Designed miniproteins, single chains, continued (4). Designs and how they scored, part 114

Each design is a single chain, and the fold is of that chain. pLDDT is the mean over its residues in the fold that is shown.

## One batch from the design tools (miniprotein)

Design m15957
Fold by ESMFold2-Fast:
Structure m15957 (fold): chain A 69 residues (1-69)
Amino acid sequence: ALPEPQVKLPSEVNARIVGLILLAATTGDVEAGREAIRLSEEHGDEVGVRMARRALRKAEETRDWQRAL
């Protein structure tokens, strides 16, 4: 059977992933976004992976807008 997807990770791991997502989304730090994806993938957090991928795309857009406009 296919049960529900995983909820949130333990607070320590979740806090690290959230911190990296916020850093990527607010500062355009592409490395932080990629690291958030890797950590979420290692822990099997599909929601974290999805959020991290979104933050990475936003980081790339923010950086490109500032640097390549």
Scores: mean pLDDT 72

Design m15958
Fold by ESMFold2-Fast:
Structure m15958 (fold): chain A 96 residues (1-96)
Amino acid sequence: AIEELKEMINAIADQLKHAALTQSVQELLARAGLLATQFIQEALMLKVPDSLIEKLLERFGELAKNIGKAKTADERIAYIDEAKKRMLDLLKQAES
């Protein structure tokens, strides 16, 4: 369950970083929203605790705000990498 979510976070981060380099900010935000929705649906199916789902949703929301405020692709990539690290840390804590 947690390993599957970690794999999804890694794949989401890779897709969003590619989009940050190749697509508009609006397209990047739309992709982030779609991938966040798919991730949360999977977490619910895997019976992840609601408290962890809430924290993961907060991280996706923070990422979307940061992407919207960022002025460069490099800044957007940095926010994506930060969000990835924080979400993976949350999942690692849930395993312990």
Scores: mean pLDDT 86

Design m15959
Fold by ESMFold2-Fast:
Order: C-alpha cells, then sequence, then structure tokens
Structure m15959 (fold): chain A 82 residues (1-82)
C-alpha cells in the first residue's frame, strides 16, 4: 500500500530500527488528529526533503497521520536537519 511504502521509505531515511518502525505504526493508530499547523509543517517537510516518497505516498501518510505520528516524524526530521 502507499502508506506501507511511505513508512518503509521514511524508516530508511531516518535509519529506524524495527522497534522504532513499530512505534511509528502504533502512533499512526492514535485517534488524536494533528493540528492544522502540524499538518502544514509535516506536508511541507515531506515534499521538500523526502523526494523518494511519491505524491501518492505523501497523500496517504498525511491522510492517515495522527498528532502523535506527526510529532514523531518531525522529531526524526530534526535529528537529520543540518
Amino acid sequence: SNLENAIKKLSEYFGMSDKEVEELKKALKDPEKPSMDEREQLGRILGEHYSKLTKGEIISLMTNTSAKAAKLILEYHERLKK
């Protein structure tokens, strides 16, 4: 699926362990939706910095994200930021 492919590609970018990938998958199931600001920030970052993700994979991730998952992805992004 587009969501599974997005998670796989992000895990490769972030150098995530299997445990960290399972944490991200669990976070995506959280019922709390991201704020508008978190959603806009995540969408911008995915489009600008994660070019291996297709547009469909980005859309799928954005549609299925929770506040918890969005925060976790943004934390991984900050660790890679130069």
Scores: mean pLDDT 86

Design m15960
Fold by ESMFold2-Fast:
Structure m15960 (fold): chain A 58 residues (1-58)
Amino acid sequence: EAFAASMSPAERAIARAAYDLGGRASPRELAERAGVPLSTARRVLARLAALGYVEVLP
């Protein structure tokens, strides 16, 4: 969990929400579940997708 070790609370919340959704999530859905702005959810989701943790839905 090197990636999780220094994440912000928002990044951890988004990662947890993505995991709970089975690794497939839209930025809007993640923003709502994590309680963060859509722009923040998009940024973190793009990072998680680049690392292979999540598939981005429209």
Scores: mean pLDDT 73

Design m15961
Fold by ESMFold2-Fast:
Structure m15961 (fold): chain A 97 residues (1-97)
Amino acid sequence: SERERVIELLERVAEAAARAAARAPTIELEAEATMALITASVALHYARQGRMSAEEAVEMARRVVETLRRVAEREPGLRPELEEAEEALRELEEIAR
């Protein structure tokens, strides 16, 4: 149950990063959002293998959110993707306590 919830929340973080990359108006912003997606995808892969703690998931999700925040500062149209990732991170932090 907790493991399944961590996976679900990391999937939401990865989907937010993927959407940001798809909607990025410049190559530079697409590249930054794609790096966030890679980070989220690696975290999701390890979580699915049972090799990631909730605390490690929080650390990886925070890195993704930090990257998406910088992207959204440069392109405010991507703020919804940032907000989705931030909501998932808040729920991950509650699980990690």
Scores: mean pLDDT 90

Design m15962
Fold by ESMFold2-Fast:
Structure m15962 (fold): chain A 65 residues (1-65)
Amino acid sequence: MPEFTFHVPESEPLSEEEKKLAGEGLSELANKHPEEAIELIEAQTGVRPEGKTELLASETSITVL
């Protein structure tokens, strides 16, 4: 099955501070702006997740559960 996961694109290694800021941003999107998080997943995967809107944020990704 396609995973509804948004991955932060990283072509260059991020500093520890940049990784922390990215993780905090993803956590805020998942908890406070879930519609924007779903739009990011749709933009990257080409498919909008329907029916299930539980989101899990990690340091580099947001996943629909």
Scores: mean pLDDT 67

Design m15963
Fold by ESMFold2-Fast:
Structure m15963 (fold): chain A 107 residues (1-107)
Amino acid sequence: LDERIEQIEKELEELEKSDIPEEEKELAKERAEVLKKLLELLKKNYKEEEAEKILKKFSELVREGKTPEEIKKYLLEEEKVEEEIAEEMAKLAEIHLKQKKLEEERE
């Protein structure tokens, strides 16, 4: 998890210096900040193996097209994840949907 957090901090520094459109840059920064907070919360509350399992499940739910609300509900009710972590994961899913919409509008 520490290596992932360090990588995100590096990506945030690179984003600040990038020439990508302002809207894409703002969403990318927000995503990185939410992801960093999520990884810090996972590190604090879970062992590495358990944290990776939660992250994998989150990725599967996003890939399946679950809404942020459905993801939050699943994590709280089925996985019994800490409320703050489930909330940050839902925010991350919302940002992902916004980024996908922005990519479609770019064409």
Scores: mean pLDDT 78

Design m15964
Fold by ESMFold2-Fast:
Structure m15964 (fold): chain A 81 residues (1-81)
Amino acid sequence: STIEKLEELLVEIYTLAAHAGMPEERLAQLQARFREIIAQAEAGTPVEELLAQIREALEELDLPERVRARADARIAEILAS
């Protein structure tokens, strides 16, 4: 399902950010944004809009370039499916 794909993507991003040494406070902010995105998915928001919100959250929270690049690649794969 779309929700399962989003949850898998968000878990991967969180894990990479944590392993990259992102501060606990920023990881908590990231997790809160991801919960909001999943709630929007459950409410029927289009996947393209949700993926755009994920990209925006990663930029706003200034995630490491490596993590952002990996997320962008995964987002492109999901959109091409």
Scores: mean pLDDT 83

Design m15965
Fold by ESMFold2-Fast:
Structure m15965 (fold): chain A 57 residues (1-57)
Amino acid sequence: SAVDQLREQYYRAFAAYQASSPEDRPRAIRRLVELGRQLQALVGNVVFDRALVEKAL
């Protein structure tokens, strides 16, 4: 599924972030954040973070 493919990309990006040098870290972080946002958008209605829900109105 699109969610599974995006999740794979996210974890691949996370591994890259953990292996990144200081010079590459900002790029790795930006990629990870972008993929995280996309993943949240696709599954947010189903697996919305309860802590975020409790903090929101």
Scores: mean pLDDT 69

Design m15966
Fold by ESMFold2-Fast:
Structure m15966 (fold): chain A 81 residues (1-81)
Amino acid sequence: LERGARLFRELAEYARNGDVEAIKSLAEEAEELEAEHGEALRAAVEEALAEVRERAAATSGLEANRELLAEAYELVAERLE
């Protein structure tokens, strides 16, 4: 799970920077991690999405969406550690 937390923290940083290629690369690695830790990872993602869902619904624009995506990844990392 600590490896998962580090991965999602990296995803958050790349999301803020708009590095789509890095996000795609790490997202593939996250899919492998889900196969290994499926239930715990899904629970962490659901909790993170619940926290940002209301803000996401009220938010528009690429910049604001990148910040919310980064926040969601950070919350997943927090739940996994």
Scores: mean pLDDT 66

Design m15967
Fold by ESMFold2-Fast:
Structure m15967 (fold): chain A 120 residues (1-120)
Amino acid sequence: GSKIDKNATLEDLKKAIEKAVEAVKQGRLDEAFRYLKEAIQLLGNLLLTKKPNEEIFKAAEDIGYVYGLLETVAPVPKSFYLDIDSIIEFYYQLTGDKEVYEKLKEAFEKGRKKGIEAAK
C-alpha cells in the first residue's frame, strides 16, 4: 500500500461509507467526495489483505450507492469511476479470481443504480 493508506479494517470502510452518505444528505459535497475516495482506497487495501467475503461485496455495493447518490446531485469526476474499476481489475490481475472480480463489478453497479433511484 501507499504511505497514505491506513491499516484498513472493515469497520473503517463502513464508517467512511456512512460519513459519505451523511455528507450527501446534508449537501456537503466536498466532504462526500473525500469520504468516497477514502472508502475506495480502504476497499483496495482490504482486497489485498483479506479473502473477499459477503461483507466486502456489500461494501462494494454501498460504495456504488454513494457514487449513484453523488452523480445525481453533482458532476462526479470520471477519475472516481476509473479508480474503483482499476482497483477491481488490479485484484483480478493479482489473483485470477474471475468469479470474485465479476461479483465486485456487479455489486458496485447494483449499488450505483440504487443510489440513482434513491436520489429521485
Scores: mean pLDDT 79

Design m15968
Fold by ESMFold2-Fast:
Structure m15968 (fold): chain A 72 residues (1-72)
Amino acid sequence: SDDEEIKKQGAKILDEQAKTMLELAREHRKEGRLGAMRRSIEFAIALGKQRAKVTGDESYEEKARKEAEEVE
């Protein structure tokens, strides 16, 4: 249905935004901006949680947390 296609596109956008936040976190880490790094990590985790809710697949939250740990 159209609703499922909208949800699928929304999940893809959330994934792309989470990747961008993790890239920003890595750059902040390189520059010693630890506060900005942590805020970007928190945003990436929040986006993963939203993806889990939209898809009904809790593994996306776990994946987001694991990817966030790899930045620290």
Scores: mean pLDDT 82

Design m15969
Fold by ESMFold2-Fast:
Structure m15969 (fold): chain A 64 residues (1-64)
Amino acid sequence: SVSDLQKQMEEILEEHKRQSKELQERYSRETDPKKQRQITIEQFKLLADTTSQLVRLKQQIRAL
């Protein structure tokens, strides 16, 4: 149902916020520029993965 897909979107966004906060905290404590760059790459990858999942769910809602 649309309601179930909306709940899945909310869960994905909540998990994204949790993981994003963890990566930001790691970035803030890191003093090595190369390791900071790696954390930034992980943040972009997380954003891409979250966006992909949300687009897929939105397409499923539209198909109903």
Scores: mean pLDDT 87

Design m15970
Fold by ESMFold2-Fast:
Structure m15970 (fold): chain A 82 residues (1-82)
Amino acid sequence: SALGGPTLWVSEALGEERTLEARDGEELAGAVGALLVEDGRRSGDEEVVAGGRAALEAARAADAEAADRGVAAARTQEPARG
């Protein structure tokens, strides 16, 4: 779930004038970062916790473009969770 709400993504490859809502991308980045923070705290690795926070911010900015491309494909074939 999104903690900060919808984020507007600027896709440079598709056009800087275009802003997209990164709902799925933000959720993806949030899940990765949250897992790192949780795992780091359980393991006692303070560096992993710090890395998780940095990953959330960096992923939203750097991976916004890549995530947007991946979302379109993932919506067609999403892996089954079990």
Scores: mean pLDDT 50

Design m15971
Fold by ESMFold2-Fast:
Structure m15971 (fold): chain A 91 residues (1-91)
Amino acid sequence: MPPVAEVTVVLSEEEYQAVLAGDKEAIDRVAKRMSEAALKALEETGADYAVARAVNPQGEVIGVAVATRGDSFENAYERARRLIEEAVAAK
């Protein structure tokens, strides 16, 4: 199986509640943080894929973003933002 880097992004209670409320600025900040963490993990590990998991203060996974080697920040960010928006809309 291809090597995968894993990164956890811990949200504060305030960030978590804002994301649940559909605050676009909060979703934007979390998506940027996840994308930066995933791309940094790819650079540091040399892995082909990076998985960034956003967790609430209770340790529950509320969002997942994936970046691949050679991905741009803009593409990773847009993908992460869309996935978070879809997850919030579904639940």
Scores: mean pLDDT 76

Design m15972
Fold by ESMFold2-Fast:
Structure m15972 (fold): chain A 100 residues (1-100)
Amino acid sequence: MKKKEEEEFLEAGIEFLREQGASEEEIERFRKMPAGERVREIGKLLGLPEEVIELAVKLAEEGRYRDAFEALGSAYVGKASLEEIKERLKEREEKRKALE
């Protein structure tokens, strides 16, 4: 069962790399990496903070591949999502109500 989660993480990482325009050679290189190093490579490609990358690597090393993937995805999507814009708008509105 844990091997299936590692495989699902590998496939999700490959799909992500393809969306980023990765070559077939880069995908093959990624397949050959240890799980922790795969997580670090994805985090670096996403331009995520080192603290987020280290958290995801630790989760992968503990066999928590799904949690590692979700941490990377949430950090990336959260920064690019409509929710981030909504949160910034809400914070600006609160500052405007404070009149300071």
Scores: mean pLDDT 68

Design m15973
Fold by ESMFold2-Fast:
Structure m15973 (fold): chain A 96 residues (1-96)
Amino acid sequence: SELERIAREIEELYEKNKNTTNVEAVEKMKELLRRAAELEVAEASPEEAARIRRAAEASLATLDRIKELMEKEKLTLKEAEERLRKEAEEAYRALE
């Protein structure tokens, strides 16, 4: 399916760029995620479409934060992802 092709392209971009500071790879991943969301929304009910859009917005916001860390702090894609994962875990633990 087209969605499976997009998922594979995103995975390939990550694997090729995870140890680089290549922000263009993140922008390409954002474009692919938007295309995937549009494809899912096209066949979805209005309620399901709203859920898909919210999930896509959250994923895109995460990629924007990754890009910001890569540009400002010169982190690799993998290092930026690991930073955000640790921040999310610490925030979750602080609530309990």
Scores: mean pLDDT 86

Design m15974
Fold by ESMFold2-Fast:
Structure m15974 (fold): chain A 55 residues (1-55)
Amino acid sequence: SGEIEALQAQIEALQKQIAELKAKDPSDEAVQKELQQLVGEQGRLQAQLQRLKNG
């Protein structure tokens, strides 16, 4: 469905943002906090995608 495609696109966009942030100074506390937020969001979207694919 369109929901699966939209979630996949969002996950790919988050993966790109995470990769770009990881390329920055990993000792930067602001970068670390932003990474934690994005990784958490990615995990939630991946879990949602798994449920949609199974239903």
Scores: mean pLDDT 82

Design m15975
Fold by ESMFold2-Fast:
Structure m15975 (fold): chain A 99 residues (1-99)
Amino acid sequence: MSPEVEELGEGFRRLLPKVSREEALYGLAGFYRRYSEEEARYVGRVAGLSDEEIDEAIELAKEKGEELKKKIDRAYTMIDASAGLIRMLKAAKELEEKS
């Protein structure tokens, strides 16, 4: 799996306890719309979603992705922001340990 997809999965895992089930499904739906089904399933499992919840999110993206685009995109932006924060904190720690 690519490092970017692995980081997004970790970001989603950290975000999951702080969002509603509906927002979590929208987030994974947004991931599916940007990446492959295999990568979306991987990210969902890393985040702690059940196979049923992953299937529901993918189906939502397929059937209602355009109708729910704004909600899906907002939820995905939260995942991306969470991954970005983790990346920034890792970079800061590496700089501190090498300095």
Scores: mean pLDDT 82

Design m15976
Fold by ESMFold2-Fast:
Structure m15976 (fold): chain A 57 residues (1-57)
Amino acid sequence: LAAARDAWAAAHPTEFRAAVDVQNGRSPEEVAKRYGISRETVLAAYQAAVAAGLLAP
């Protein structure tokens, strides 16, 4: 499980960090601004990580 999370983080480093920031209570808008990506990309990354069992909902 940790290995799967690490592999996903290596393949999608910005998206993984964005998803973790959202899980930690950051707004998707703040995270999108921080990483220079769209709010939709942040939400998609968070949903993908949750669906894969890498993060809690």
Scores: mean pLDDT 76

Design m15977
Fold by ESMFold2-Fast:
Structure m15977 (fold): chain A 100 residues (1-100)
Amino acid sequence: EKSLLQKIGEIVRESLLEAVETGDESKLDEMYEKISELVKKEAPEVAEEFEKILEQAKETAKEALEAKKAGDLEKLKELQEKLYELLTEGALIIKEAEDK
């Protein structure tokens, strides 16, 4: 059976590829919803804390897409760094749940 982190990684890979291919931002919303529901089912003890990080990551990702469309490379870089930090925090929450 796959770990929770591996399952999240598969959702991210599939949904991100589809969003890039279709240009449909709603695929990002679907990705975040699937990850949220998966964490609620497999790690309910950290689901509330994880959801807060996930919501911030979703908002930051949408801002990054807007910055890219506007050609604001400096803002895009700052938002990418923020997104990376949020995703790292989320991964640590998931790992703490799996280690118990």
Scores: mean pLDDT 75

Design m15978
Fold by ESMFold2-Fast:
Structure m15978 (fold): chain A 80 residues (1-80)
Amino acid sequence: SAAAYGEALIRLIDDLEARGYSNKDIIDTMISVTTLLAAHARARGDEATAARLEELRDYLLANPDASPEEIKEKIRELAA
């Protein structure tokens, strides 16, 4: 579900922050991860989850200076 992916992505951001990744590196990682997860969701017939992951990816591409806090908030919006 979108909620399960959202929780996993928030945990990933928290882990990357704890490891000292820059905002740029976090965004780059999240673009790659959301692209892969969207493809996997679509391959399983979960078009709704794929669309939400692609919406998050498009947000990251449009907001290359987004903070980890702003990214987590966007994930919460899309998981609702």
Scores: mean pLDDT 87

Design m15979
Fold by ESMFold2-Fast:
Structure m15979 (fold): chain A 87 residues (1-87)
Amino acid sequence: SKEELLKKVEELYKKAMEAVKNGDFEKAKELVLEMVRLVHEFLNVPEEETERILKEIEKALEENMDNKEAVFTYVQLVYKEVVELIE
């Protein structure tokens, strides 16, 4: 359900933010990618499009892993975008 999806997305977002605060950018990346994948699966986004978007997000996060503030902001922006897609 939409409610169950939103709850799971919020849990992943909270864990991703904590990972960023702890400097665990690999864990934050993993959690953000899982969050996007779950939302895309719920919305029946084609697998090919989802894979493309996930690779773009992964690259963006990897390019900014030396900047904690940039990673933090990016995680927040991705969360906002996926929540808006569900709403």
Scores: mean pLDDT 85

Design m15980
Fold by ESMFold2-Fast:
Structure m15980 (fold): chain A 84 residues (1-84)
Amino acid sequence: SELEEELKKRIEEHAEELKKAAEELQAQGASKKEIQIRQGQLQIAFLTEEEDWLSKIDTPEAKQLAAQLAAARAELQARLAALQ
């Protein structure tokens, strides 16, 4: 679907930002734990942005995709809390 293709593009763009942030932290001598925490924080922010975008689309497909992202974000938030 067009929504799934657009979501895929947004995820790919966010993945590049995550990679850049990890490389910058590694260059600064950050620990694996510090990198994992920062990656988790950025990924939660990106999932929140994607959910907000989908919330503006009044279709059953957008609601289902938003619910899937919300579930993924909740799981990631729990894992991040366990690392801190």
Scores: mean pLDDT 86

Design m15981
Fold by ESMFold2-Fast:
Structure m15981 (fold): chain A 68 residues (1-68)
Amino acid sequence: SLEKALAEEQGNLLLVQGKEILAKGNETGDSQLRKAGYQAMIKGYTLLSKVDEKKSSERLQKLKEEEK
């Protein structure tokens, strides 16, 4: 469906952006930037869970644990 396609595209975009923000936070030692990167990735996997629940749920759980 169109809704699934949009969720997949938006989810993948948030994962790419989140990884870049997290990498910059790690490079600069900026804890707020690291948290922002994790939050973007969590949102990305949450959207992707509407498309592929099983794979996205496992990755989302791991990411939430790493954010803490």
Scores: mean pLDDT 79

Design m15982
Fold by ESMFold2-Fast:
Structure m15982 (fold): chain A 71 residues (1-71)
Amino acid sequence: SVATGKELYEKYLKAGVGADGEGGTWPALKGMSRDDIMTLLITGGVVPDFTKYFSKEEIEDLVDYLMTFNE
């Protein structure tokens, strides 16, 4: 769910990415496609590999929340 994704974002990603997905230590997530966000979280090319810390359902919830940054 978007609500669960928001909680996961605020706990684990907000410090690296920023409050609105604007980027910081890690690249901006605002404006990325769902597939690009999913690839980023799973492959860890520019961020840590979160598959070791999140369940598949939690990763899906997180992506659902991150899609709300796309206007």
Scores: mean pLDDT 68

Design m15983
Fold by ESMFold2-Fast:
Structure m15983 (fold): chain A 65 residues (1-65)
Amino acid sequence: MERERKVQEVVDLALATMEKGLAAGLPRFDAVTLGTQAAVEEGRRLGLEPRDTSRAVNEAIERFE
């Protein structure tokens, strides 16, 4: 449960960052880049393994598309 909850927190942060980027007028590519950077930093802060952070980023991108 704890690992999955942390992954979901990273997904939610990445999505929120991507959506805010689009709302601020950034191109889609730049919004995705900002969300990915936010996810990597948050994953590191939460102590997630690289594989779990990568999965969260991919999920966020899929949901953003």
Scores: mean pLDDT 83

Design m15984
Fold by ESMFold2-Fast:
Structure m15984 (fold): chain A 75 residues (1-75)
Amino acid sequence: DEALKMEILDKLVHLSPEEARALLADPELKREAEKVVKEGVKKSLEYLKKGDKEKAQKVIDETNKKLREIAREAL
């Protein structure tokens, strides 16, 4: 369970140093990003537990897209 969560987190954190710095400087956007990550991890984990690796990857990709959009808002 925890190992699968760590695998998902490794796939989610693809922000540039500039994006990460800007996001961390804004408490509101940081909280929004944390919520997006939490939801993405939960949904991806549910698909992985069912053996649906393809749907899990789609959730990860959508979560990464949302994170990049939030980071762009911080820039």
Scores: mean pLDDT 75

Design m15985
Fold by ESMFold2-Fast:
Structure m15985 (fold): chain A 99 residues (1-99)
Amino acid sequence: MLWEEIYEAPSEEQKKKARELLEKAVELDPSAEPAAKMVEKAIENGSRAMAYLVAGVISLLITKGAIKPEAGYLVVAAAYLAAGDEELAEEYIKKAEEA
């Protein structure tokens, strides 16, 4: 149902993949570490809404040049995995590869 869908916790597999993307992002740009911590907090809270909000904030940081695009898009992908949105996560992984 719509309300349950918005607030569903991500699967353990999605959490693991998200954390792997966060580690990769920080390796590419250490400036991504604060953003990665925001995504980890969204994973801990199990809130899809918070994960979507975090994805939006990180996208703004990329636009402002605070994070390298290749690292920032991986953090956005991890946030979408934390939201349970695998389709958007794959789209942003592709954007990171093309950056």
Scores: mean pLDDT 78

Design m15986
Fold by ESMFold2-Fast:
Structure m15986 (fold): chain A 69 residues (1-69)
Amino acid sequence: NMEEVWKEVEEVAQWFKILLHAGDVIEEKGRDAAIEEAEKLLQSLGYTPEEARARAQAIVDLAERILKG
């Protein structure tokens, strides 16, 4: 049971890391670069190119909203 819970926590932590990194990349390199880096990271986690693109866009949109307040 603890092993399953820990795997779920690891997944959530990875999503938060991607979101925080996207915010940093937006500020340094802009939106398009943030989407591209998020796509590469998501593909490394096993998502298809289509899934990675859709998720990267959503994550970057959320990061921009957080940055703008």
Scores: mean pLDDT 79

Design m15987
Fold by ESMFold2-Fast:
Structure m15987 (fold): chain A 65 residues (1-65)
Amino acid sequence: GKKEEEILKEIKKVLEEYKDNIFGAAIKAIEILEKYRKLSNEEKLKILSAKSKEELLEIVKEILK
């Protein structure tokens, strides 16, 4: 939906800004997502476990479903 697309756009911008710091990008992604809804501890751990920009983006897409 439109909200999911807007969140993904913000997260893609974060990934560009934090390209050399995947953990920092993951923390910022959690902050962006929590503006929309509160995340579970399991969802936060999944995001923090990302090893690449592609993996982080896929985890975020799954959480937004």
Scores: mean pLDDT 80

Design m15988
Fold by ESMFold2-Fast:
Structure m15988 (fold): chain A 67 residues (1-67)
Amino acid sequence: SGSQLAADSMGQLSLQNPDLRSLASDRQQLLDLGRQRNSDQHQRRIDLINRSRVDSLLRQLQQQLQQ
């Protein structure tokens, strides 16, 4: 309900003013790019940690298999 009301309001404003529409679009693109960058950086850190943990677990499993 709240989301629908905000969408309708923004839709009317963008129809009346093309400059506001382009500004909102540009802002959204910048936010998406910023989120993508942060997500990629965070994902790389998680991947590095996971690889280290997997390597440690694999070594432990090999040791247990050999007893």
Scores: mean pLDDT 67

Design m15989
Fold by ESMFold2-Fast:
Structure m15989 (fold): chain A 56 residues (1-56)
Amino acid sequence: SYEDIVAGAIRKELRELAPEASEEEIEAAVKELLTVVDDPKKLKQLMEEFVRKVKE
C-alpha cells in the first residue's frame, strides 16, 4: 500500500540519520511520524527530535 511505501521511506531515512538506534526505537518513531505525514514541518521536527534523543 501507499502507507507501507511511506513507512519504508521514513524507516530508511531514520536508519541513515541514527544508525545506532534500535529496531524498536525506529519502529516506534515510524508509527509516530505516520500520524503527521501530511505536515512536513512537524514531520521534520519529530525526526530531528528522534535523532537528538537517540544520540543523547
Scores: mean pLDDT 81

Design m15990
Fold by ESMFold2-Fast:
Structure m15990 (fold): chain A 90 residues (1-90)
Amino acid sequence: EKDFKALFYASLAVYYAKQGDIENAVRYALLALELDPDSPRVRELVKKALEIGIEKSTDPELQEKLRKAKEAVDAGNVEEAIRLLKEYLS
Protein backbone atom coordinates (compact mmCIF):
# COMPACT_ATOMS: atom_id res chain seq x y z
CA GLU A 1 0.00 0.00 0.00
CA LYS A 2 2.80 2.51 0.80
CA ASP A 3 4.49 1.63 -2.53
CA PHE A 4 1.21 2.24 -4.38
CA LYS A 5 0.67 5.58 -2.61
CA ALA A 6 4.23 6.71 -3.37
CA LEU A 7 3.79 5.90 -7.08
CA PHE A 8 0.38 7.65 -7.06
CA TYR A 9 1.90 10.80 -5.49
CA ALA A 10 4.87 10.71 -7.91
CA SER A 11 2.38 10.48 -10.82
CA LEU A 12 0.43 13.44 -9.38
CA ALA A 13 3.70 15.40 -9.20
CA VAL A 14 4.20 14.79 -12.95
CA TYR A 15 0.56 15.75 -13.62
CA TYR A 16 0.78 19.05 -11.71
CA ALA A 17 4.18 19.86 -13.26
CA LYS A 18 2.64 19.45 -16.74
CA GLN A 19 -0.19 21.81 -15.70
CA GLY A 20 2.40 24.43 -14.60
CA ASP A 21 1.36 24.00 -10.94
CA ILE A 22 4.91 23.76 -9.64
CA GLU A 23 4.01 24.17 -5.95
CA ASN A 24 1.72 21.10 -6.02
CA ALA A 25 4.23 19.23 -8.21
CA VAL A 26 6.88 19.78 -5.50
CA ARG A 27 4.43 18.88 -2.67
CA TYR A 28 3.54 15.53 -4.27
CA ALA A 29 7.16 14.80 -5.25
CA LEU A 30 8.14 15.35 -1.59
CA LEU A 31 5.33 13.05 -0.36
CA ALA A 32 6.38 10.33 -2.83
CA LEU A 33 10.04 10.43 -1.76
CA GLU A 34 9.13 10.42 1.96
CA LEU A 35 6.86 7.37 1.50
CA ASP A 36 9.24 5.28 -0.64
CA PRO A 37 12.76 6.79 -0.83
CA ASP A 38 14.28 3.50 -2.11
CA SER A 39 12.03 3.02 -5.17
CA PRO A 40 13.82 3.55 -8.52
CA ARG A 41 10.41 4.01 -10.19
CA VAL A 42 9.37 6.72 -7.70
CA ARG A 43 12.74 8.45 -8.23
CA GLU A 44 12.30 8.33 -12.03
CA LEU A 45 8.82 9.91 -11.83
CA VAL A 46 10.03 12.55 -9.34
CA LYS A 47 12.96 13.40 -11.66
CA LYS A 48 10.50 13.77 -14.56
CA ALA A 49 8.25 16.05 -12.49
CA LEU A 50 11.21 18.22 -11.42
CA GLU A 51 12.51 18.43 -15.02
CA ILE A 52 9.09 19.58 -16.26
CA GLY A 53 8.87 21.97 -13.28
CA ILE A 54 12.21 23.57 -14.23
CA GLU A 55 10.96 24.02 -17.82
CA LYS A 56 7.62 25.54 -16.68
CA SER A 57 9.01 27.77 -13.88
CA THR A 58 9.71 31.47 -14.54
CA ASP A 59 11.58 32.24 -11.28
CA PRO A 60 15.38 31.71 -11.65
CA GLU A 61 15.87 31.16 -7.89
CA LEU A 62 13.12 28.51 -7.76
CA GLN A 63 14.46 26.91 -10.98
CA GLU A 64 17.88 26.58 -9.31
CA LYS A 65 16.31 24.91 -6.23
CA LEU A 66 14.49 22.44 -8.51
CA ARG A 67 17.74 21.72 -10.44
CA LYS A 68 19.59 20.97 -7.19
CA ALA A 69 16.76 18.67 -6.04
CA LYS A 70 16.80 16.81 -9.37
CA GLU A 71 20.61 16.46 -9.14
CA ALA A 72 20.25 15.01 -5.61
CA VAL A 73 17.68 12.44 -6.85
CA ASP A 74 19.99 11.57 -9.78
CA ALA A 75 22.85 10.98 -7.30
CA GLY A 76 20.61 8.76 -5.13
CA ASN A 77 20.80 11.31 -2.29
CA VAL A 78 17.10 11.23 -1.43
CA GLU A 79 17.59 12.84 2.00
CA GLU A 80 19.16 15.92 0.34
CA ALA A 81 16.39 15.98 -2.30
CA ILE A 82 13.73 15.96 0.49
CA ARG A 83 15.55 18.82 2.27
CA LEU A 84 15.73 20.90 -0.93
CA LEU A 85 12.05 20.31 -1.79
CA LYS A 86 11.05 21.38 1.74
CA GLU A 87 13.11 24.57 1.28
CA TYR A 88 11.29 25.22 -2.03
CA LEU A 89 7.91 25.07 -0.20
CA SER A 90 8.97 27.34 2.67
Scores: mean pLDDT 85

Design m15991
Fold by ESMFold2-Fast:
Structure m15991 (fold): chain A 81 residues (1-81)
Amino acid sequence: SEIEEKIKKLEEEAKKYEQLADFYTSGANGGRKAAERYREKGDLEKAEEFEKWSQIMTDKANEYRKKAEKLRKEAEELKKK
């Protein structure tokens, strides 16, 4: 049915945003590890740079998770009809 196709499209789009969120979460974790290594070496400037970069990646991950959640919710509402 047309509703089933719409649900599938919403779930596929949500999955893409979830994958992007996971990608940016992984990036944020890498940046935090880099910041930790630079702190251990006494390079506080580089540590701060990687911490700021990790925060930007975290913010992007959160944005994509919110988009995925909205699409998942829309798909669930269609399933109730």
Scores: mean pLDDT 90

Design m15992
Fold by ESMFold2-Fast:
Structure m15992 (fold): chain A 69 residues (1-69)
Amino acid sequence: MLTDEEIEAIAKLGPEVGEAVTRAMESGSQEAADEAADTVRKKLRELGFPDELIDKVAEAVRRAVEATL
């Protein structure tokens, strides 16, 4: 389950992640879904979040995009 900290991290990335996710869904490609996950990883790493949290959030975003393909 996502923690409150994980949800807050996603909310802080909202505009950029939202655009990357929308673009991935519009393109319908797995490569775009991977790019959306990589964008999340880069932003969270830049903000200093631990690797375990980064991987969980990036995987959650990837799976959300994949569920709409």
Scores: mean pLDDT 70

